# Ledger of designs, part 45: designed miniproteins, single chains, continued (4)

Each design is a single chain, and the fold is of that chain. pLDDT is the mean over its residues in the fold that is shown.

## One batch from the design tools (miniprotein)

Design m13634
Fold by ESMFold2-Fast:
Structure m13634 (fold): chain A 60 residues (1-60)
Amino acid sequence: MEVLAVAKEDYTGKKENELNIKKGDLLKVLGLNDDGNVYAVNLKTGEEGYVPVSVLEPAK
């Protein structure tokens, strides 16, 4: 199931396949990992990758 999330703070990817986000960016969450990361698409930039759940909040 796809869900929308909003970045509640800036995050810079530190590892391979991590996503860069800015506070207020809208993201489409594609999957949740067991390690507290999600695979998501940043709808503002078109980039995709893993980002910590802790920097996101539900959009809807």
Scores: mean pLDDT 76

Design m13635
Fold by ESMFold2-Fast:
Structure m13635 (fold): chain A 66 residues (1-66)
Amino acid sequence: ALAEAEAEAKAKRAAALAGAKVTREEQLEIALRIAEAANNEVAVEALRLALAGTPDEEVVELVEKA
């Protein structure tokens, strides 16, 4: 089933990333997908800005304002 395959793919990716040194970009991508699935609009916006190269302090300010 599609939902089962997606859950397994996410679990495998999470396990592989936990076992390997994950780049910051990969961590941000995974966090963004999780935030999107949770409908956390504030986290999604902050993570998109982080991926675009926005300084962490500006990302924190955006999250605090929301």
Scores: mean pLDDT 65

Design m13636
Fold by ESMFold2-Fast:
Structure m13636 (fold): chain A 65 residues (1-65)
Amino acid sequence: SKLDEALKLGEEALKLIQEGRYDEAQKLFKEVADNYSDVITEELKNPNLSLEKSGELINMLNRGR
């Protein structure tokens, strides 16, 4: 799904941060914000979504802005 694609890009960006590759990580977060914000915003409306997961999704969108 598009949500799964966005989550994988976010995970790759976090790994890049751990490697000190901040510019490459920022490009991935921007890609998520530009191309996947709709599916992430829709998931944030899920009443069964944990607070931890909500925080991860919000952080991922904010890093791409």
Scores: mean pLDDT 80

Design m13637
Fold by ESMFold2-Fast:
Structure m13637 (fold): chain A 64 residues (1-64)
Amino acid sequence: SIEKEIEKLLEEIRELAEKLESPELVKEVEKLVEELKKIGLEKALEVLKSLKEGLEFSLEVLEK
């Protein structure tokens, strides 16, 4: 389901935020998800996927 996919993405984003040493980012993402759910779950999923990709890219650049 879309909701389970969102939960999985949130957990992956939390792990990335921990590696980047940014716990505030996790709170901002949780707030963003609540706002996006008011617009639509599909939109929330798209935004979270893009955010995860951006964080993964940032981590790769900073770690290498």
Scores: mean pLDDT 76

Design m13638
Fold by ESMFold2-Fast:
Structure m13638 (fold): chain A 60 residues (1-60)
Amino acid sequence: SPELERLLEEKAKLSVEYRKKMREAIKQGKWDEYNKILEEFKKKSEELDARIREVQAREA
């Protein structure tokens, strides 16, 4: 479905963006910033995964 495809694209984009942010924080030795980015990524990933599961269940 277009909705599921969009959410999967958002998930892929989220992973790429946050991996770059986390890698940059590590590279600069900014561990407090890294931890904040990691927590934000975890929260956003969990919210997006919940939405993906809801759409998959609805389309089953």
Scores: mean pLDDT 85

Design m13639
Fold by ESMFold2-Fast:
Structure m13639 (fold): chain A 70 residues (1-70)
Amino acid sequence: SSSKSKQSQEMSKLLDEAGKLADEVLAKNPEAADEAYKLVSEASKAHNAGDFEKAKEYVKKLFELYEKVK
């Protein structure tokens, strides 16, 4: 429920933080950077399609990747 505008705004903030997290993955483990940016790209595609649950799943996978390289 809630307006789509609020869900889209919240997802946009999550995607911005995901992009920053991918940059941190690049800095700590460059070999994992391609996977990190792919996860950001897939989350962005899901968000553009209005699939916020799928977008959140990709962001979650990015957080798990960061946990492995920190």
Scores: mean pLDDT 80

Design m13640
Fold by ESMFold2-Fast:
Structure m13640 (fold): chain A 55 residues (1-55)
Amino acid sequence: SSMAERRARIQALLDEMKAQGASDEEILNKLLELAREHGDAEFETSLQYNLDMLG
């Protein structure tokens, strides 16, 4: 399947989780797990930079 399409759906999930009050750190950690499970190394690297910025 398309990695770009999957990432777009994951981004929509991020927006929904924020609406439910999830923290940025919680959301990014969940997305990092999903990226690793699906082998999306580019997305994993991007998410890791965001986590590093959060602390």
Scores: mean pLDDT 73

Design m13641
Fold by ESMFold2-Fast:
Structure m13641 (fold): chain A 68 residues (1-68)
Amino acid sequence: MSEEEIKEALVKKGLELGLSEEKAEEAAEILLKYKDDLDGAGVRLILELGMSAEQAQALVKKLAELLK
């Protein structure tokens, strides 16, 4: 799966979780930037974008799945 395909899948997941398009895109960019530190990426989603722990963990889980 290409990085662009991963980004599109993460944005789609963010929208499914009730995020705005803009917030879902920012979340995907943070996750891709910190894809080697998934726990740190999840914390950044909560702190930088104000996501719930449940939303952040769902996106981190989706990224981990896509990286396999």
Scores: mean pLDDT 82

Design m13642
Fold by ESMFold2-Fast:
Structure m13642 (fold): chain A 64 residues (1-64)
Amino acid sequence: SHVEEARRLAAEGVEALAQGDRERAAALFRRAGEHLKQYAIEAGRPELLPLIDEQTEAAVAAVA
């Protein structure tokens, strides 16, 4: 599922960050956000898309 894939990608991003790979962590967090947005669309909750984007950007900024 998209939510399971998002969880996996976010976990991989945290692992990349622990290894000092900030660029890879940022890319993985962006991919996790994309899966969360797809989940929101399929769940009939498009109003969540801006919130998911804001949280994804915050996570990426935190590792930049």
Scores: mean pLDDT 87

Design m13643
Fold by ESMFold2-Fast:
Structure m13643 (fold): chain A 116 residues (1-116)
Amino acid sequence: LIEEELVRARERLLAGEPWSPEERALAERLRKRAREIRERVEREGVSAAELRAEFAAWSERAAATGDVEAAERVGAMLLAEAERLAPEDPATAEEHLRGALAVGIAYVRAAERRQA
């Protein structure tokens, strides 16, 4: 994954332009996966160390191979953490979640381009 490409993709997604239907569909997948991660953590008592190890492993795989599944897992884990840390104010929470989604979408799109 090219770092400059990820930064630009994230900036574009946050620039106030409407997200494409593909980007919205990906956002919905990331939200679903993030919810599943949060539910697993709450039910199974997964430690912060275990979550960090999983994040590192999926990040390395996505960066090394362009694995789209690994990139989606990274995006979902970022969103799950953003949801956990979300402010109580709905408007501020929405902005933070949108930022996390933009990063996740950029990661997956960069992985797709690497495999193409």
Scores: mean pLDDT 72

Design m13644
Fold by ESMFold2-Fast:
Structure m13644 (fold): chain A 59 residues (1-59)
Amino acid sequence: EIEERLEELAEKYGIPLENVKAAVDSLMTVEGLSPEEAVERLERLIELARQTKADHAAA
């Protein structure tokens, strides 16, 4: 039931859907998170990565 949220993350950040699915599945398996918690955690990590990437994207 989280497929639509995964698609939104993939579209929003320009990441292949398969990569988003794999990351969420990994978070659920390793951290024992619910699907929604895993999606929220992944989005938080991506946002942090975007801040770091800003200098590279601007260059």
Scores: mean pLDDT 75

Design m13645
Fold by ESMFold2-Fast:
Structure m13645 (fold): chain A 75 residues (1-75)
Amino acid sequence: MKLQELKKRLEELMEQLANTPDVEEARKLLEEMKKVIDELLKLGGDPREAAARYTAASIIVIGIEIDAELEKRRS
């Protein structure tokens, strides 16, 4: 039960991350995802699935940060 709730929360955070162009919001969402993943792992969640989700989220955040830096240089 709790594992499924944490998985759903992780999916919701990933969706929010995919829909934000804001670097500060993206970093906040990644921090929140890390907390959810840490709780998931403590409850015996799949570490490979957790690692894959966090890696995907980290790549999205890096992309948002790079895009923001490029926009600043273009301006």
Scores: mean pLDDT 80

Design m13647
Fold by ESMFold2-Fast:
Structure m13647 (fold): chain A 69 residues (1-69)
Amino acid sequence: SKAEIEKNIKELEEQIKELEEEIKKLEEEKEKNKSNEEKVKELEQKIVVLESAKGILKAAKSFEEELLK
C-alpha cells in the first residue's frame, strides 16, 4: 500500500540521518587528530564504509519513492 511505502521511506530517512550524524562525528574526530596520519587514515576508512552504507540506503529510498509514482 502507499501508506506502507511512505512508512518505509520515513524509516530509511531516519537511518540515513543517523549515518550522517555518525559521519559528522568521525569528520570532527579526524579534524582533532589531523597531525596523526595513522589515525586520520583509520578514520577516513571508517567514513568511506559509512558513506557506502548511506549510498545503499539512499538508493533504497529512491526505489521506494519511484513506487509512489
Scores: mean pLDDT 89

Design m13648
Fold by ESMFold2-Fast:
Structure m13648 (fold): chain A 55 residues (1-55)
Amino acid sequence: MAAVKAQLTALVEEHIRLRGLDPAKKPEVLAALLEKYKPGMSIVELVELADELLS
């Protein structure tokens, strides 16, 4: 779990930066992503969820 959380945090940060979004949204997006996270989700699915949450 700790490794997954670290990967999600890094992923959200990179996506926010690459898209020029406000980094202040990172904690809210991460929290919502963790709430939606289910065991067995792929990194690709998590990226798509983060994108939806930022929309």
Scores: mean pLDDT 71

Design m13649
Fold by ESMFold2-Fast:
Structure m13649 (fold): chain A 79 residues (1-79)
Amino acid sequence: MEYEVTFSEAAKAQKVSDKVREAAVKAIKERESELTEGPQAIPFEVEVDGKKLLGLALGEVDLKTKTFTITRIVVGELL
């Protein structure tokens, strides 16, 4: 069952690449069966410009509308 993934205005204002955003959305969609209502944190990995990044997509789930709203993306380089 497919969720709609959206970004809050604060998340849209973050200086992250489109590849990072796409990886976050993909990770959320792969975990749709595990989503519960309210705040969620979804880990993901992405490679951008030859660098492997670990990410965390923070957001809110509305089970009635089947929507995940990403409120913040956090990314860091793999050690």
Scores: mean pLDDT 80

Design m13650
Fold by ESMFold2-Fast:
Structure m13650 (fold): chain A 74 residues (1-74)
Amino acid sequence: SLADQMAELRARIQKIAKEAVKLNNKEAFRLVGEADLILDEAGRETDPARQQSLLARAQEIVDEAEKIVEEVKK
């Protein structure tokens, strides 16, 4: 469901934000902040197509932030 997808993305954002702060990685922190704002927009969106597009964008940004954090941890 949409609610499940949003909850999963929010949980990932919180985890990545915590790791970004611990690693002092400003770019990853900035990216998850951007994704969180997009998720807030998706939650307020009434058009299903636009909502799906916003969720896809948030997912891309979260994936990018996660990759940055994982590369720094190596």
Scores: mean pLDDT 85

Design m13651
Fold by ESMFold2-Fast:
Structure m13651 (fold): chain A 68 residues (1-68)
Amino acid sequence: DDGARSARAAAEAAARGDAAAGATGGYNMFKLGQSNPEMAAYGRAAAEAGAAGDAAATKRYGLQSFNA
């Protein structure tokens, strides 16, 4: 349930283009995706983009991670 809640929060953050929230969401997707390599890869990319302040890339990779 915590995993599902975190994944939903990550997708919502990515959808609204919030770089800081998207970075946190991407990191959560990376952690959740330890059993799903595709989700982990996109989650990591979203976290890195968000840390760099790239809201558009954070949103794009966050949505890809959620849909993996």
Scores: mean pLDDT 66

Design m13652
Fold by ESMFold2-Fast:
Structure m13652 (fold): chain A 69 residues (1-69)
Amino acid sequence: MEEEIDKEVKIALAEIYLAIGKLDARQGNYEGAIESYEKAIKLLEEAGDFAKEGLTYARKVLDELRKQL
């Protein structure tokens, strides 16, 4: 239960960082966007298999953001 709740919290935090990253990217702050996506990816990796779709998406967006620098 505690482990499951911890994973859910990590996913929620990752979603917040993904939202911050999207906002930064829209404002042209690609460096800030990259930092936020990297934090989200770390959290999704720690959450494990049930976050794999979000992790795959976040990694693709991070790669695209890095091409903007």
Scores: mean pLDDT 78

Design m13654
Fold by ESMFold2-Fast:
Structure m13654 (fold): chain A 76 residues (1-76)
Amino acid sequence: FEELKERAIKLAEELKAKLTDEEDKERAEDLIEAIERAKSKEELAEQLEVAADFAKVQGLYDLAEELYELAKEVEE
C-alpha cells in the first residue's frame, strides 16, 4: 500500500509541476493532500481517478493514462 501511495504522490506532484496557473497548482496540491490522507486502497484509487480526470481536463493525456493505470493496480 505505501509503495502505491508513494507512486501516486509522485504522479500528482508531476501533475502540479506541469501546470502553469497558480489556481490549477492549488487544486493539484489539494489532490496531493487527499492522496496522502488516503487510508485504504479504495480511497487511494478514488483519488487517483479524480487526479487522472483533472490531468485529462488540463490536456495532460499521458499523465492521465498513468494515473488511471495506477488506480487499477491499487484496486487489484
Scores: mean pLDDT 79

Design m13655
Fold by ESMFold2-Fast:
Structure m13655 (fold): chain A 66 residues (1-66)
Amino acid sequence: GPLLEEARRALAAGDAEKAVEYFEQAIKENPDNPEAYRLLAQAYYRLGDLKKAIEAGEKAVESLNK
């Protein structure tokens, strides 16, 4: 949806913090979206937040197993 597209653009522009905000909003509207969690993990990785990156990646895998 539009929020995922905005988040991807922010991430591509190097605005990882803004990308996180858009991905969290996208997940709130569609919580069963493994792509949003996968990209959220990439955004956290770019911010150096390895713990949150791992947590988001685990949620992406959980969504895929449903």
Scores: mean pLDDT 83

Design m13656
Fold by ESMFold2-Fast:
Structure m13656 (fold): chain A 66 residues (1-66)
Amino acid sequence: MKEKLEKAVKRGEEWKRRSVESLQNIADNLLAQGNTDQAEGALQARKESEERFEKLINEARKAREE
């Protein structure tokens, strides 16, 4: 059980990092094109993705300690 939770935490951290990087790249490209409003949307999506993954990762960490 704990080994599977450890892998789930690591996978969640990797997915979070890639999602953040992808959304940041989209925002950077939109800013370079002058699409500020759309870039703000991408940054908001990045923040929401970070919060969602962080919650799931923390729950997996708590379950691992039990």
Scores: mean pLDDT 78

Design m13657
Fold by ESMFold2-Fast:
Structure m13657 (fold): chain A 55 residues (1-55)
Amino acid sequence: SHMELERQRQGIREAIAYAEEHRDRTVALVALREAEKLGDAELVERARRVLEQLG
């Protein structure tokens, strides 16, 4: 449903923010995989950017 999809997107946004703040590569990778499964290009790009910053 639309509400379930938005809840999943919000969870990914929070995971991306956490990974960036704490420099957590594992969380960033999980967020990327979840964003790819949802097909959300914006979240995929954000997660990739965090992974690039972390090395």
Scores: mean pLDDT 88

Design m13658
Fold by ESMFold2-Fast:
Structure m13658 (fold): chain A 105 residues (1-105)
Amino acid sequence: AAELAEARARLEALMATNDNPILRLAARKGLELSEEDDPAVREEKNEKILKLLSPIAEAAREGVEVHGVELSEDMKLKVTMSGATEEQIEKIKKEAPEVEVTKVE
């Protein structure tokens, strides 16, 4: 499935294989929000969602605890996390400016 729908395939892999169940649910929600009859429009939405989720998935692999992810129909993402450094949060905001990060202690 990697050819014409690479972003879709990567979101499906994130949903199936990520160690964090919240990130799996976020990837599933993203795939639902990207549902379009036009495959080009669907893939463009999948690419946007993947750009929002990829920095968060990277931070989780680096030991950040993700407590919640909320993805809206306007393709904006809110994430609640703990154990993240200010540098890790700044990196997420730089890579995905549409992500709102809430740090909890």
Scores: mean pLDDT 77

Design m13659
Fold by ESMFold2-Fast:
Structure m13659 (fold): chain A 62 residues (1-62)
Amino acid sequence: MKKVEELLEAAKAGKDEKAAELAQELAKGKNDEQVYKISLGVLLAKQGKLEEGREYLEEAVK
């Protein structure tokens, strides 16, 4: 999903404002568990763990 890739790249690049905006868009209509997975995915991407971050974000949007 394009939005997941954009969020991962923004988080890795340290574009905190853009990453927060994209994370809020992905979190729209999601439950607490899905929002937690989005937050964890962003944190992992900021640490350079893009594959792990992608997996959490993809699980959150299923």
Scores: mean pLDDT 80

Design m13660
Fold by ESMFold2-Fast:
Structure m13660 (fold): chain A 85 residues (1-85)
Amino acid sequence: MLVEEARRLLEEARRAFEEGDFEKALEKMKEAAVLAAVAVARGEPGAEEVLREVEEFAEELAEKAGEKAVEAAQEAVAEAAEAVA
């Protein structure tokens, strides 16, 4: 069942996220999203809910990774400014 497979991948993505492996979490999330989308197109019951959960997790992953990147960049700029003096 596509819905069950998508959910399995989502759980594995969450596990990778907990381990701090954002790249692995993103890859598994993408696979889960594809399966969920196909399940929705096929009219599988519960597919829309799984797709929504995948999207929510993807947003959380992007927000955390994005914010970390911004913070890391800002810290690097501050350190570079002090070092140049």
Scores: mean pLDDT 71

Design m13661
Fold by ESMFold2-Fast:
Structure m13661 (fold): chain A 55 residues (1-55)
Amino acid sequence: MPELIREILRHEVAAGVPVAAIARALGVSPATVSRIIRGERELTEEMIRRHARMS
């Protein structure tokens, strides 16, 4: 689940979605989104649920 969401986030950024917009949707800082995409941080359950509602 978290790994699949990380791939989706990477695809969204590659498609031109701003990191700041993703951060707003997940309720976290842009730095947190960047760390997740880089694999330096795991998604929280709250972030996973928020992203699932956007899909």
Scores: mean pLDDT 75

Design m13662
Fold by ESMFold2-Fast:
Structure m13662 (fold): chain A 60 residues (1-60)
Amino acid sequence: MSKEEIKELLKKALEGDEKAIEELTKLLSKLSEEDREEVILLILEEKYDEAADFLLEKLK
């Protein structure tokens, strides 16, 4: 999954796309609670670039 694909997923999920929300939830389920909270906060701040980079690093 590319950084651009993750950024688009995050934007669609914030806009209420149900499919995007489901896919994002599956990715977040692979993270610790602390890491999930960080991703959610970055998304709410519309820091999609930082959120995508953080998510990619934690999924390695």
Scores: mean pLDDT 81

Design m13663
Fold by ESMFold2-Fast:
Order: C-alpha cells, then sequence, then structure tokens
Structure m13663 (fold): chain A 78 residues (1-78)
C-alpha cells in the first residue's frame, strides 16, 4: 500500500507541474497497486479523471470515471 500511496503523491506533484500525461500514468499505476483499498482507489481515480480533463482527454476521463466508480462500489460491497 505504501507504494500505491507514493505513486499517488507523485501524480499530485505531476499535476501541479502541468505534466498531465505523467499524472495520468502514475494515477493509473496507483489504482492497479491499490485495487483492494477502496479509499486509495477512490482518491487515485479522482486524480486520474482530473488529470485526463486537464490534458483535454475528456472521453477517456468519462470512461475511466465510470469504470472506477464500479470498481470502488464492488470493493465497498465486500
Amino acid sequence: MEEAEKLLEEAKEALKAGDYEKAVELARKSIELAKDDPELVREAAELLVKALMQAGRVDEAVAEGQRMAKLVAELEAK
């Protein structure tokens, strides 16, 4: 879990720097590592959607938001 949290922090720094592509990549990696932690998945998913929106990749932001909402709901149901 520490690795997933570290990637999320790096993604936040990339967003601040305007490196939206790096923020997207780091956020996706954080989600993959934190898939069993609903709080981390939710936070990383919010950052991913935000980074995609800032990059102008709106269609991908909508698709990822829907996918992550389902994943978080499934994790919370367990």
Scores: mean pLDDT 78

Design m13664
Fold by ESMFold2-Fast:
Structure m13664 (fold): chain A 92 residues (1-92)
Amino acid sequence: GAEILTLANQLKQKLEEAGFSVTISVSGTTLNITISAPSVEKLIGLALSLLGLELEGIPLTISLSGDTLNVTVSASNEADLINALKALLKSL
């Protein structure tokens, strides 16, 4: 819905302001985020923050591939995806 796109755009802007390059795509209740940075140390720091959210039960999967961090948020419904996006915005 419109709220998911608004929150996804807010997340993209917040990460870009922090010095990351970000692509976000939404398909149903799945959000895919591709993040790159000029510094691998910045990507590792972000990955550790996101791992903390995954361990706290936010439905996300994280993978590092070279200089790129891939984050997938897989929710059962739109409300859960909105809650996951809000948690990401609060933690980053």
Scores: mean pLDDT 83

Design m13665
Fold by ESMFold2-Fast:
Parts: sequence; structure tokens; C-alpha cells
Structure m13665 (fold): chain A 60 residues (1-60)
Amino acid sequence: SPADRAHQLEAEAEKAYENGDFETAAKLYRQAADHYRQSGSTARAERMEKKAEEAEKLAK
């Protein structure tokens, strides 16, 4: 389901972030946000978008 895929992408994003791969983390958080929106989890999608923005700042 979109919710199951979103959860998997969020976990992968967190792992990338922990490893200092902020570019990959940002992309994965944005993908997780899209899948959360498809499942109707709007608040969680917005949280993922904010995490992506934070990761994008750290990639510079």
C-alpha cells in the first residue's frame, strides 16, 4: 500500500541521514511524503517535506 511504501522510504531516508548522505535523505523524504499523501496521511507528508528541506540545507 502507499502507507507501507511511505514507511519504508521514511526508514531509508533516516538511515541515509544518519550516514551523512543528505542528498539521498532529502530525495527519500520527498518520496515518502508523496506516498503519505496518496494514503491520506497529510500531516505525516508535511513532516517528511520539512525533513527533506532540512536535509537539503545540510547537503550544502
Scores: mean pLDDT 87

Design m13666
Fold by ESMFold2-Fast:
Structure m13666 (fold): chain A 67 residues (1-67)
Amino acid sequence: MSGIERAQQFLKEKYGKVLSDEQIKELRDLILEGASAEELAAFLKEKAGVTPTGEEIDELAVILLTG
């Protein structure tokens, strides 16, 4: 399973929200550019209407960077 697919599964299981492959790739690009946890949380709030914890952001970053 790709990192994108695992990230989508994570978001669906935790929040019941589905992001597009394009939105997940945009999130991954933000992580690769060194975006802060606050910036990543703001992105998820804007695109999916979710408010992740710092721990959930860290888990999602690991999924996206290691998949």
Scores: mean pLDDT 80

Design m13667
Fold by ESMFold2-Fast:
Structure m13667 (fold): chain A 70 residues (1-70)
Amino acid sequence: MEKIKEEVAELAREAAIAYMEGDFEKAKEYNERALALIEEAKAAGASDEEIKEIVEAGVKAAKEAYEEKK
């Protein structure tokens, strides 16, 4: 379970970075992969709140890193 959550966070972070860099095709690919893993996590017992927190943490980390670079 924890490994799937870690992979979701990583994909959410990569998608956010790609989106902020203007690579929308790459961002879409990462989002699609993240959605597939989210479905697996939910099937394994993860709640919607847990998934939301994981995704938001990944996106927040990416935004903070990107804003500091600017």
Scores: mean pLDDT 77

Design m13668
Fold by ESMFold2-Fast:
Structure m13668 (fold): chain A 94 residues (1-94)
Amino acid sequence: ALTEEERELLLKESEVSLLRMKVSVYKKIAEDYEKKGDLKGAIEYYEEAIKALEEAIEVLKSMPKSEEVERELKILEEEKKELEERLARLKEEL
C-alpha cells in the first residue's frame, strides 16, 4: 500500500508531467507562428510556455530532494533560460 507521502509525491510527479506536456504544446504553437512570420502570436505562446515551465519548476522545488529532481530542475531551468533568450530576440524584432 502507498503511504501518504508516496501518494503526494506521485501526484506532484503527475503535475510536473502535465506541465511539461503543456510546455511542449505551447512551444510547438509558438514555433508554427514564428515560421509564418506572426511574431506577436509566437511571443504570446512562448510566454505561455515559460509560465508552464515556471509552474513545473516550483512543483519540483516542493518535492523531496533527490538526484532525479535535481537533474529535472537543471533541465527545466536551462530550457526556461533558452526560451527567455528567444522571447527577448523576438520582442526586439517587433
Scores: mean pLDDT 88

Design m13670
Fold by ESMFold2-Fast:
Structure m13670 (fold): chain A 61 residues (1-61)
Amino acid sequence: MKEASRKAALYLQKAQKYRDQGDTEKAKKYLQKALEYAKQAPETLPSVQKTVDELLEQIKK
């Protein structure tokens, strides 16, 4: 029963999709949602944070 970690993964996938479509604002919003859910499941937070940081660097260019 890891609803928060599942939601974090889902929002990371949505962020990647919007980043690939060039919608950087939506991508950033979904990255923020992924982090919020990851904070509710601390065991997943380090891996989610790393992925978010990598995607934010790509969005920044």
Scores: mean pLDDT 77

Design m13671
Fold by ESMFold2-Fast:
Structure m13671 (fold): chain A 50 residues (1-50)
Amino acid sequence: SSEVAQRLLEDAESARRLGDAAEARGDTETAEKYYRAAQRLEERARELLE
């Protein structure tokens, strides 16, 4: 579970970076979708670590 959780957190970081890139170019809608994806991945990782 800890290995799977670590991978989910890495995927979440990637999603947040893609969201930041979208915000930088003014694409707020795309950024919000990536940030929501990151939140879901972070929540799943947290559940696995509990």
Scores: mean pLDDT 87

